# Designs tried in a protein design run: designed miniproteins, single chains, continued (2). Part 9

Each design is a single chain, and the fold is of that chain. pLDDT is the mean over its residues in the fold that is shown.

## One batch from the design tools (miniprotein)

Design m4282
Fold by ESMFold2-Fast:
Structure m4282 (fold): chain A 79 residues (1-79)
Amino acid sequence: MKKKAEEEANSFEKGAKEGIRTGYRLMEEGRYDDGERLMEMIESVSEGMSKTLPSVKDKLEKVREEARKAREEILRKKR
């Protein structure tokens, strides 16, 4: 169980980092709503996974925090 949780968290972390990168790219393109939604999705999935996989909670919370910071930056640029 613990090993599978780490594999799921590692796969999600890799995808989330690429998603955060995509969010910043969408922001640069003026697609603020798309970037915000992508960050919100990463935050939501990370929170859900951290509740289901408590053994990797710290890694998932770190990803969630990175997505939250990206969302705040996108919202700041939109306004």
Scores: mean pLDDT 80

Design m4283
Fold by ESMFold2-Fast:
Structure m4283 (fold): chain A 105 residues (1-105)
Amino acid sequence: MSLKEKIDELFKRVEELLEKASDPNLTDEEFARIMREILREMAEIYNLVKPYATEEQKKELEKILSEMAEIYHDYLQGKISREEAVQRLKEAYDRMKKIIDEILK
């Protein structure tokens, strides 16, 4: 499998998890589990692209991963709603995907 094919599969899994996170019937535990899975998949994508990224791109990706971790912690502390958490994760995902698509060109 090419690096691009592996990354595309991981992005597809993250997109499916983000869609599942929008289900209003999820328990708090199920929602938290989905958020953790999104964070793990995004960290895996970063680890796969890191050798091909510039130092500037690495710093931007690491900042996005840190922001995603903060979203998760803010949700667990009751500082943000599920809807806010999902929206912020989608925004972080879109930003990270744009940088990674540039790295893989």
Scores: mean pLDDT 88

Design m4284
Fold by ESMFold2-Fast:
Structure m4284 (fold): chain A 74 residues (1-74)
Amino acid sequence: MDELISELQKLIDEYNKLLEEMKKLARVANEKRQARQAEIDALLTTIEKDPEAGLAQVRAYHAALRAENAARLA
């Protein structure tokens, strides 16, 4: 009886550890999503105030994405 209870408790503890690790990964993903949304909102505000400055920021963003893709191929 005690061995079975001990094994069950270990499985529950392992499951809880995996769940906490998954929660940490989900938080990082949510933080990145929120940061990206804030950047988009700021960019839209810039485009409304100064469309030329907004276009320059969009071009810089595309250049950064191309550089990141090139680094992945290297």
Scores: mean pLDDT 75

Design m4285
Fold by ESMFold2-Fast:
Structure m4285 (fold): chain A 59 residues (1-59)
Amino acid sequence: DKELIQRAAELLNEILSQPAKYHDLITEWFNKTPATTDPEERVKKYEELLAELKKAEAA
């Protein structure tokens, strides 16, 4: 699904543009989260990570 592939790429770009202070959290998340090529699963996982990072920023 081309729409989901594009959405996953956009979310990944947003994750990678986060401030350096979140790089360790992002790296740990990718290390503990099983890799998937399913675009729908990628979108869901990236949205969950971004929500977690937003909460961390508020603290």
Scores: mean pLDDT 76

Design m4286
Fold by ESMFold2-Fast:
Structure m4286 (fold): chain A 66 residues (1-66)
Amino acid sequence: GPAEAARAAKAAVVYSLSGDAAGAARAVTQLQEHAPLSAEEAAALRSGDPEAMSRAARRALQKAGA
């Protein structure tokens, strides 16, 4: 639901910024279970680009109603 999507999106951004590629990948997979992501949005969350990651996370939260 929305709360799970919000936690997963935040985790994906935090892990990506921290350089934890495995954690980021798992968080993106969890987010996809609660909010439909395009391949481009999933790649953006794992890109290490803070601007792209922030935009993708915010869009996912809007889709999840969070």
Scores: mean pLDDT 78

Design m4287
Fold by ESMFold2-Fast:
Structure m4287 (fold): chain A 62 residues (1-62)
Amino acid sequence: PSDEEIEAIVRRLSLDQLIALGEFLAANPSPTDAELRALAARLGVSPATVRALAAAHQQRLA
């Protein structure tokens, strides 16, 4: 995903959703698709949104 696309997604998320996502990714550096789908359902966002943010997070920490 592009930086512009990631920034647009982040602007739409609440602080609580961003914290929950960050905590999940810190605990699960290589999450499975099933784990990402479960997180998406918990946060009330699309699985594609969580997958894009997880990919960007791993890219920026590398």
Scores: mean pLDDT 73

Design m4288
Fold by ESMFold2-Fast:
Structure m4288 (fold): chain A 68 residues (1-68)
Amino acid sequence: VRADGLTDQAQAVKDYATKLGKTKAVEMADQALAAVAAGDLAKAEALLTQTINDYFSDAEKDALLASL
């Protein structure tokens, strides 16, 4: 995965979390964006995976994945 793909995914997660009022998911997406900017792609992927699994329902995950 290139940084561009992870940046787009992290931004989509942040935007969707913001729309749903999930402040903790927004914080974790911001941390993932910071990790991409630092070149730590493995940390960014781990943070995004954790955010999606911990803060989104199955229906919300389906909607998010459809936007990616």
Scores: mean pLDDT 79

Design m4289
Fold by ESMFold2-Fast:
Structure m4289 (fold): chain A 95 residues (1-95)
Amino acid sequence: SMKKEELNELYKRYLVAKGILELARLDEELRRAGVPEEERERILEEKARELEKEIKKKVEELEKNGAKELSPEERKEVEEVIERARELIAARRAA
């Protein structure tokens, strides 16, 4: 059993990780479509601002209401998403 505070922190990390993966996916799609760098940067910045606002609202709700307890399957999915975002950041910084 996870403490409420630890569960809330895990959910916050998950929300941020999902945003990172969504931006990376969009960047890859734009690159494959041949969108110029300046236009890609503008689109990604707009999407990042949208995601930041959504994450902020979800975090505020989480801090007031607390995170719902995760099933073992949901916990594994959350941890896998966080790890995927970490791997992606590490790979991009190494390039």
Scores: mean pLDDT 82

Design m4290
Fold by ESMFold2-Fast:
Structure m4290 (fold): chain A 75 residues (1-75)
Amino acid sequence: RMDQMIRQISRATGMSPSDIRNITSDVMQRIIQYIADTGDQTLQDIFIQYVSMVQNTDINRVRRGVNAAIRDIRA
């Protein structure tokens, strides 16, 4: 359920459900930064699923992009 994913991301990050629902590239970068800082794998998996659904993009492509961004932040 998309609403459930929004609530889980909101709870984990402290961002409003409205910000997650109207997701911009800036909001995506803030979430990726939070995942990189915390190592929250559950949040990472939910976020990848959510972005895949919202952008109608292949989940494996989204996963590769998110993993690359996290590695760049941690390098």
Scores: mean pLDDT 84

Design m4291
Fold by ESMFold2-Fast:
Formats: C-alpha cells, sequence, structure tokens
Structure m4291 (fold): chain A 65 residues (1-65)
C-alpha cells in the first residue's frame, strides 16, 4: 500500500507546513514584522527547512493571490 503511505506522508507534511505558517504569522505580528524567512518559519513551527519553505509559500499565496 505504497500509494496510501505516500499520500499520508504528503498530508502530514502539508499539515505541518500549514501549522508552521500559522505560527509564523502570529510570531510576525507579535514582533511587528511584515514577513519571515523560510528558516524563521521552520524555527517557529518546529519543522525542518523544507517544510518551512513550503509554509512560506502558503503565507505568500495568502498575501499575493
Amino acid sequence: KEEREAALREVAEDIRAIGAAIEAKMEAEKKGLKSLSAEQIAKAGGVDEKVGKKAKEILEKMKHP
């Protein structure tokens, strides 16, 4: 069931990325920053840089549709 396992991993990464994006938005507002780098987002969400980069893309899409 490789397809199901791969889908679950993708969903888990997406959930972590969304969580990191929300944490980053709250941290940016608390610190009066307009945006955070992928590394700062990853640190705020407690995720790796790759997930932080995905989270940054989510935040940018929310600002620039």
Scores: mean pLDDT 73

Design m4292
Fold by ESMFold2-Fast:
Structure m4292 (fold): chain A 85 residues (1-85)
Amino acid sequence: MREEAVELAIKSLRNAKKYYEEQAKRAEERGDTDTAEKYRKLAEEYERAIEELEKVKKEGGDPVPLVERFSGTPTLAVVLQELKS
């Protein structure tokens, strides 16, 4: 049950990561390196969130500590609160 919720969260975060990676690519193609770097950093945040959730899924651990680490990822915070319940 909880591992299924974690898997759905990972899929959602993976979709967001791909979106920002595509935006970074487009910004680079038009020569906007500052914007491209900002989108890459966002994609990196989502990648870290995915890795932490995959670790929780593999180990069956408590996902609550991720709330403090990924405050910049609101979707993850909501999912973690549901898993805590």
Scores: mean pLDDT 67

Design m4293
Fold by ESMFold2-Fast:
Structure m4293 (fold): chain A 89 residues (1-89)
Amino acid sequence: SEFEKLREENTKLVADEIERRQKGLPPYSEEEKAKRELLDLKSVNYYGNQVAEKILAKLPPEEQAAYRKRMDEANKKIDEKISEIEKKL
């Protein structure tokens, strides 16, 4: 569902860019650029976590806690960047 939302958002941004070009307008506004950056961060975070969960599942129990902590710290940093961009919108 989160992936589907990201795909729909990307489709809308691509459609808007095409319409802008057809009307002779600039392809991106500052708001559209911020939305693109936000989409990229959310997409990278989503795929990164899918890969990380698969790695976590293969680790011995004693290593899982340390790996989970690293994942949580990485996610916190990305969430902070997402929050900063959303405040600009």
Scores: mean pLDDT 78

Design m4294
Fold by ESMFold2-Fast:
Structure m4294 (fold): chain A 100 residues (1-100)
Amino acid sequence: SEESELVRELRRAVEEALEPGEKVVVKVAMTKDGKLSLIHEESTASEEAVRTAREAAIRYAEFYKDEIKEGEALVVEVEAERTEKGEKKANIVFKLVPIP
């Protein structure tokens, strides 16, 4: 699907930006009006890798922006790691949450 291709592309971009031993976690929230907020950022990686993860989270949020209803936010989490052995792990997930 179009989503599957996007997720594969975004995961690969983040994985390729990481050096061995690096990890990045980024969470962004998007509201129905398209307002973006960085709600969590944690990294041992370069600024370039963090920026790549942030851009991946934003692109994925924009893909699902039409699913956002009044009074809720779309939260996207990007988590990626490259081990010292060069093994790559990346996950991109979203959830819809009520705004308090």
Scores: mean pLDDT 85

Design m4295
Fold by ESMFold2-Fast:
Structure m4295 (fold): chain A 68 residues (1-68)
Amino acid sequence: MPTAEQVIAALDKLVEGQSEAARERAALALGQLMAQEKTPQEVLDAYLAWLESQGFSPAVLARLRAIA
């Protein structure tokens, strides 16, 4: 499983040019999911579903799936 820092760094690169508020929201959502008593796979599945619901591009989602 990637570390929180690795996921944040990858997210920063993939959302380069997105608003700071959008990036902060994505990071907060990940942190909130990681704080729950769930398996790493459940956290990842929930996070990817949330990103998709927020309108993140298919290319961003595919890249995140590839590092998971």
Scores: mean pLDDT 65

Design m4296
Fold by ESMFold2-Fast:
Structure m4296 (fold): chain A 112 residues (1-112)
Amino acid sequence: MDELFEWLRKLGLDKTAEILKKIVEEDEDFRKDLIAAFNTEPDDPFKVLSYLIKYLIDQGKEEEAFIVAKELIKYLIKKGDFEKAKEVVEWMKGVLESEELKEELEKLFEEL
């Protein structure tokens, strides 16, 4: 698990790493599923972070889900993967109840 958190921080996903660390300390089943997801695609954060975002939304932690999604979108933009970045934006607009958070996601994508 420490390797996963260090890797996320190296990718600039510092806030995501802190959110993830708290969750895996409290939810053993989520920790096991997350490790399995990471081992499937250890070089791509998309799968791991998408799983984390879904977990946070299901727990009603909309602001934490937004933080993770925002860092993932910025990471994808820096890599030039605009199609995946747009998919994350559209997915989050569908699941977020806060109109203000939806507008923040749209502005983040417009900073291209």
Scores: mean pLDDT 77

Design m4297
Fold by ESMFold2-Fast:
Structure m4297 (fold): chain A 94 residues (1-94)
Amino acid sequence: DAEVERELEELARELEARKEEILETHSAEELIAKAEEHLDLAEALLDTDLAAALKHALLAGYYGNLAIEKAGVEKLPQSLIDKYQALVERLNAK
């Protein structure tokens, strides 16, 4: 747990440091696609590799939030929002 928490904190710091670069170099559609990719990976790994699932969930949330910042929440597919909420509930149940 402590090692996974540290790795997630390190990843979050790296992503925050790169936020402006990512926003400048990616469209909202590209950020949505990255969020969907990481959500699918988190769901696939949820029962086999919880540490990897948590990292992909963090990345999905990060890219989703950047897409909202770039184009507004109305640009986000409802299916992506629903999948993310379902994943968070499943992670909290573990």
Scores: mean pLDDT 81

Design m4298
Fold by ESMFold2-Fast:
Structure m4298 (fold): chain A 79 residues (1-79)
Amino acid sequence: SSVLASKEELKKAIDDFIKQLEEAYNKETDPEDKARIKRLIEQLKEAKDNLDEVNFDFNMEVASLLLAAATEIVASKNK
């Protein structure tokens, strides 16, 4: 199964990415990158909350995009 297979899997994936971003935030020394990571954490929390209110299919797309963005920021940190 994929991260997008169910609403419960999506919420768990979002929580896991938030934890990873919190670790990245604590290890980051660049204030600009820290601000971007913090913003992504906030966006992921909003997406998680929104999963309960809107159509599941629309939230799957939003969560997928935010997870991709979170992964990209964490990967960029390794440059």
Scores: mean pLDDT 69

Design m4299
Fold by ESMFold2-Fast:
Structure m4299 (fold): chain A 85 residues (1-85)
Amino acid sequence: TLQEKAIELTQKYLDRAKEAGDEVAAAALQALLDALKLNKLTEEGLKSMIEGLKDRAEELEKEGDLGGARILRELAKELEDLLKE
């Protein structure tokens, strides 16, 4: 399902953030993963989550966390690609 794929992708990027030692990006992705597991995912909900990831990436970039920003943007792009299916 769309929800199962979104959870799998978010977990993949959370693992990457943890391996990179990026605690801030990891915390943001853990919060997203928890939200995905606790709530039924709608297409509109996923679009809102994608925009939230982009907004958070801009915040991380402003704080000098370019690696974290990239991780969040790459996840956002993969989630956008799910909406095209």
Scores: mean pLDDT 85

Design m4300
Fold by ESMFold2-Fast:
Structure m4300 (fold): chain A 78 residues (1-78)
Amino acid sequence: MPVPQTIEEVLELVERYTALLLEYARKQGASEEQLELLRRQGEELKEYVRSLSPEEQRELAIELQKEVAKLEKKLAEL
């Protein structure tokens, strides 16, 4: 069944999204306290993903891919 691989891919997207957010925030001069908050929000998002149905995980993955692309563009423009 493809479901477990989809879950792993979504978790990898969350990790990439969080890493890009942290890099963007650091380049904007974010404090260590702000970076710690973003890291915690990333971990909470991973736990949320694990609570979702396979269909909901796919929908979230599509939205995360869009957000990752937006962040990559913002970082390239810095």
Scores: mean pLDDT 80

Design m4301
Fold by ESMFold2-Fast:
Structure m4301 (fold): chain A 124 residues (1-124)
Amino acid sequence: SKEEQRLEEALELVKEGIKAYEEGNEELAKEKFINAKALLTNIPKVIQEEIKLLKELGINVTPEEVPSRFANPALKQEIVEKIKEKHKLSTTEDIIAKIKELLSSKANLGELSLLIDILIEELS
C-alpha cells in the first residue's frame, strides 16, 4: 500500500540520518530526520500511536495537531521532558540508541516519530 511504502521510505531516511550523524555530518543527519518526520507524522497508524502515547503521559492532542505539535513551544517542552524522563534519555547518543532499538523491533512507531522530533531539536 502507499502507507506501507511511505513508512518504508521514512524508516530508510531515519537509518540514513543515523549514518550521517555517526560519520560526523550533523547537517545531513538533521535534513534526513526532518524528511523522515514529514513522512511519519502523515501516516494514520503513526498519528494514532503518538496520540495514545501522549495521552498516557497526560498530554492531549488531536490528529490535526500531530504534524505541528513541536510548533507550540510550551507543548514541545512538555513532550520533550516527559519522553526523556520516561526513557531516561540525557544525551543525543541516548536518543539515537533508543531510535536504533525501535528500528530493529519495528514496533512503537509513534514513539519513534516523537524521538525523531526530539533528535531534530537536539541537533538544532
Scores: mean pLDDT 84

Design m4302
Fold by ESMFold2-Fast:
Structure m4302 (fold): chain A 70 residues (1-70)
Amino acid sequence: GAAELLAEAERLIAEAREALRAGDYETALKLLDQVDRIGVQLAIDGHLEAAQRLGARVAELKAEFPDVAM
């Protein structure tokens, strides 16, 4: 359900943040691609508010690392 997808997405965002801090940009980008796929799945399943919140969380992370091409 949406709660399980959101929990997985938050885990992936946390892992992406750690990868970015470590300079492992390849791993971070792969993790963020997985988060994007979860957002798309939430939207398809009709969980538009959850998908929008997830998009905002990703934008927040990108703002923390402005020098990284994401």
Scores: mean pLDDT 84

Design m4303
Fold by ESMFold2-Fast:
Formats: sequence, C-alpha cells, structure tokens
Structure m4303 (fold): chain A 71 residues (1-71)
Amino acid sequence: DSVEQQLQKAVLDEWAKTMEEGFKKAMETMEKNKSGTPEEVKKAGLEVLNEALEEGRQKVEELREKLLREA
C-alpha cells in the first residue's frame, strides 16, 4: 500500500510535469504567433499541447506498467 502510494505519486508528478511543460510550450507558441489570426494561434497552441500530453500519457503508461511489474 505505501509502496503503491509512492508509485502513484511518481505517476502524478510525471503528469504534473507533463502538463506544466506542455502548457508552457503552448503558451510560448501562441505568444510567438500572436500576430496571426486568433484561430491560427489557438490551433498552433492546441497542437503543441496535445502532442505534449500524448507523449506524457505514453510515458505514464510505460512507467506504471514497469513499476507494477517490478513491485
């Protein structure tokens, strides 16, 4: 239980990091493209955010599977 809680926290920390970095990249992308149309700016930001979230999701799944296998 304690071990599982520590592993769950590691997974949540990985997600928090993924969200922070993804959001930061999306905001920077939108800021760089702010001279474009609002629609193009939003699309660029969402694309960057979605890619970061998908990468994070895969890493979290791999981490969880590995930790459950080794626990």
Scores: mean pLDDT 77

Design m4304
Fold by ESMFold2-Fast:
Structure m4304 (fold): chain A 90 residues (1-90)
Amino acid sequence: SDLKEGLTRLADSLLRRPDPELHRLAEELRALEDEESLEALERVIRLVGEAQLRLLILEKKITDPAEIEKLRAEVEALVAEAVAALRAEA
């Protein structure tokens, strides 16, 4: 229940920003609110990572492709660690 409420609040927060990518990510997060599978939790972790990367790009107005690729790699590494931790507890 707390996870569902957290995902709803996160999605609503993303929808307040006028960015199509954040809106797409918000819709995908909301679709997972009632899911209980390990695969759904892994997908939530990946979507949260993508949302944070997009928010950082917008907030800092990052336009350099090399900087974006570096940040994406850092986010993907953190997502991989979180997914591995989730699987280890299953």
Scores: mean pLDDT 82

Design m4305
Fold by ESMFold2-Fast:
Structure m4305 (fold): chain A 100 residues (1-100)
Amino acid sequence: SEKELLEKLKEAEKQLIELAKDESATVEDLIAAFEAALESLKRLMKAKKVTEEQLREIEERINRLIEELAKIVAEKKGEEAAEEFKKRAEEILHKKMKEV
């Protein structure tokens, strides 16, 4: 169960980092992919009835991912785009975690 969640999270991290590095991808593309990944993770977490400790660990890992993605966006598209992405990603994370 935990292994399946960690594998899904790891796959999402790889996909989102690659998308963030893609010169043709917009902030909207990255946000859409991020939201889709979190929706998938949310559904899996609900189905597995994750503990509060597991939920917190996943949330902390996703927060670290948001910081990493924002850094890539800043390097490729500038600080304003990075701030927009970070704010929207944090709002999505908060909403999805509340729905678990």
Scores: mean pLDDT 86

Design m4306
Fold by ESMFold2-Fast:
Structure m4306 (fold): chain A 105 residues (1-105)
Amino acid sequence: MTPLERLIELVEKAMDDAIAAVEKGATQEEVDRLIDKYVPEIREVARQLTPEELREGAVRIAQLASEKIDELEKAGKPDRAIDAVSRVTQKVIDVLLEVERERAA
């Protein structure tokens, strides 16, 4: 598995785990804590990516989020599940931007 493929799999797993937590009645704080558990490994994998792969990763993550949101809406899932996907996406994009900035220094 390439570092880019590992990044996408970690993000998808974080999205799926966050959705499952919301469906089980988790609070926003519990969902945020769950997402935070993925951050160290996501950051470590992101540091292994080239600048081109970081850009490609951001695009693929945005596409994955759009697909997950569409599936949740089609299934009639609550807004909290859609919000969970958005929260994972925002957190991951922030990590990728932090890694890009570290490399520019």
Scores: mean pLDDT 87

Design m4307
Fold by ESMFold2-Fast:
Structure m4307 (fold): chain A 73 residues (1-73)
Amino acid sequence: GSLPLALALYAAGVRAAKLLEQGKSVDETRKEIAPLVGEEVADIVADIARQASSPEEARKKMFELAEEVLKKA
């Protein structure tokens, strides 16, 4: 865990939730965020989005993960 990783997860969560709310697929969302946050963070975000029942739940889970990463940094 690190501050840069936590910030990347936070930023990815905000952007991913917006894209999902706009009707983008998980795969389209991953493709759009990967250049900004890296492949590893994009994969984590995509996995959370696939498991979430809504864009809001996905955002919440991504933020919770970012907070845990920050706490261990």
Scores: mean pLDDT 80

Design m4308
Fold by ESMFold2-Fast:
Structure m4308 (fold): chain A 111 residues (1-111)
Amino acid sequence: DELREIAEEFRKLMEEFIFLGETLPEPERRKLAVKATALGILSAAALFEADLLERRGSPFVRAQAETLIRDARVVIEEVQKELDELRKKVEETATEEDLKRADEEVEKYKK
């Protein structure tokens, strides 16, 4: 079921944005939380359409499902590229913050 596969892909992207957001300070953490929420809603919408298509195989529902699949694939590709770029930026930011935290721990130990 392609709609359930799309829902799973959105769910995985949502989890990745949540994970990245946990490594960032405000307001960036909040921005990633909003993106994760939107991806979760898209995942739920895909599951709803999958259920609707299974219960009602009308030509109208099938046409809606086909449109959703097509549009969702484009969104997934775009969001995946954004995630890859954000992950790169977060790795750089996390390294700087890790160095700051190490310096703070050394100062704390010294006292």
Scores: mean pLDDT 76

Design m4309
Fold by ESMFold2-Fast:
Structure m4309 (fold): chain A 73 residues (1-73)
Amino acid sequence: MLSLEEVDEERVKEAAVEALRKAYPDKEFKVEDLTLRGLRRTSKGFLAAVEFEGQVYLVGLDEELNVVGISLP
């Protein structure tokens, strides 16, 4: 598990919400409705697992917490 001291959970959720709204414009994503299920370091930054309305999304982030990709598990 990564230490949350290096990564602000709210910033990860905010970045995920903005990217998810662009990828799935018919869905109303809100930061308060997202659950961060997991966060891990990758060679390029981080991979976050976020849950919204029972669906898990995998969000790739760079070292500056910019979203670089979204996928389903």
Scores: mean pLDDT 76

Design m4310
Fold by ESMFold2-Fast:
Structure m4310 (fold): chain A 104 residues (1-104)
Amino acid sequence: SAVEKRASIFIESLIGMLTMRGWALKKEFPDESELIDKIYDELISQIEKVKKEGASDEAIEQFKKDGLALAESVKNPKLSAEIKKLVDNVVKALEELREEVKKA
């Protein structure tokens, strides 16, 4: 359907944004590069899981909890803050996807 095509394009754009942000973040925190790669791989995996689960309100809330816990595990407070901002941006994007699905 048109809604499914739009949702797919949206998720692809979101993953592209994450990839670009990850590259920039590794430049800012070079000593944390391996940790940043692991965090981004986990976040992308969780986004794919939310998409497969139909972007439900429960799946989005679970992603938010898992993402914030991941950010809180980061010892560097500046890096932790950047990961929290990223999680908030992803949650907003997934909520927008959920509204599009509800309207279909």
Scores: mean pLDDT 79

Design m4311
Fold by ESMFold2-Fast:
Structure m4311 (fold): chain A 78 residues (1-78)
Amino acid sequence: LTPEQREQLDVEVQIAFAEIILAISKLTKDKNEALEGYRKAEQLAEEILAQHPDNEDARRVLEEARKNIKKVEEEIKK
């Protein structure tokens, strides 16, 4: 792999990892554990967007993580 191909692959792997964390968090029954997972997905998406601001997959993960964080936080307070 060239350095450029490796960088692109690293970004794709990071996005996939964030998507997996997001999916696991949705399946997690413990709300505090789910919240922690969503925050990790948010952080990973933000890191990708800092270097690749036009990455639509990272933006989607970030938006979804933030929506779920707000939802779970509201549920925990009830």
Scores: mean pLDDT 82

Design m4312
Fold by ESMFold2-Fast:
Structure m4312 (fold): chain A 84 residues (1-84)
Amino acid sequence: SAEEEELRRAERELEEFLAAGPAPEELARLAAERLIEAARKAGHSLEEIEAIARENLEAAEKAGNEELKEVMEVAIELVEEEKR
């Protein structure tokens, strides 16, 4: 669907963001917000998005990927905020 294609686009945008190296915290937050919005539009629940973000955080920590770790930590915070 168009929503699934948009999620794949958001995932590619995240990969490009991570490849660019260290970024201001506000840009990491925008990347996290974009990814969450695209995932929700693709039909994922907040619980599913949180679980995926936590799995990606663990993978980032094991790989030493500090940029991915930062984006995933922000994504988890945003999902928890949205759950109230």
Scores: mean pLDDT 81

Design m4313
Fold by ESMFold2-Fast:
Structure m4313 (fold): chain A 95 residues (1-95)
Amino acid sequence: SSTEKSLDNMYNTLITLLDLIERGRVSMSLDTLKEIVRDMVDRVSDENNIPQELRDEFTRRLEELLDDYYAGKISLDEFKKKVKELVDELKEKVS
């Protein structure tokens, strides 16, 4: 669906940004990254009519994963896997 493609594009954009940060190509604070993530989720949700409750839960869980990644509690590969699982859960709920 168009919603599934939008969610996949959002995931790919976020992962590309994190790969650039990991490689030292881009320097970004956690607060700035959270702002970008919130804006991406809001845009995709508005374009695809995703309910507010699902947006809020997805954003909260994604921000928790960003906190864990920046704190060194999870690796980039584990972060990618967990975010993919969140995106797939959201796709199931909106399908």
Scores: mean pLDDT 87

Design m4314
Fold by ESMFold2-Fast:
Structure m4314 (fold): chain A 80 residues (1-80)
Amino acid sequence: SDDDVRRQVNQLLDQWGTRAQQALETAKSPEELERELSKLIEETVRQLEERFPDRPEMIEAVRRSLEEARRAIVEGFEEE
């Protein structure tokens, strides 16, 4: 069901957030952080494509959301 899809997507987003927080704490440079976060986005998108190959619009929306989050996180790191 659509509710099951949303639950699984939210679980993947929660996992991404946890891994992004760890990357933020361990990265030594903005470039390293951006590279790590980009890898996490590609891994998440791949999992979504494998689980939901019939929902490209939803996958694109998730990618855009994660790319926006990556930008905000990297910009915050550069200010410190």
Scores: mean pLDDT 86

Design m4315
Fold by ESMFold2-Fast:
Structure m4315 (fold): chain A 70 residues (1-70)
Amino acid sequence: IQEKVNEFNTFAAKAIQEAEAAGDLEKAEKLRKVTDEYMKQAIAAYQAGDLKSAQEILDKGMKEIEEIVK
């Protein structure tokens, strides 16, 4: 799960950085909010011992970030 969390954060950080580099500050802010919300939910699930839900939350977050950067 720690590797999955690191992958999600790296993917999100790259998407945010690319949006900022393109001058799309609204998109960058939206990406930050999405990243923070999914990380918050995934960490809560992980701390509760629900590794399956934590992984599914991170997968959903990655897909949502992909849709935003399209």
Scores: mean pLDDT 79

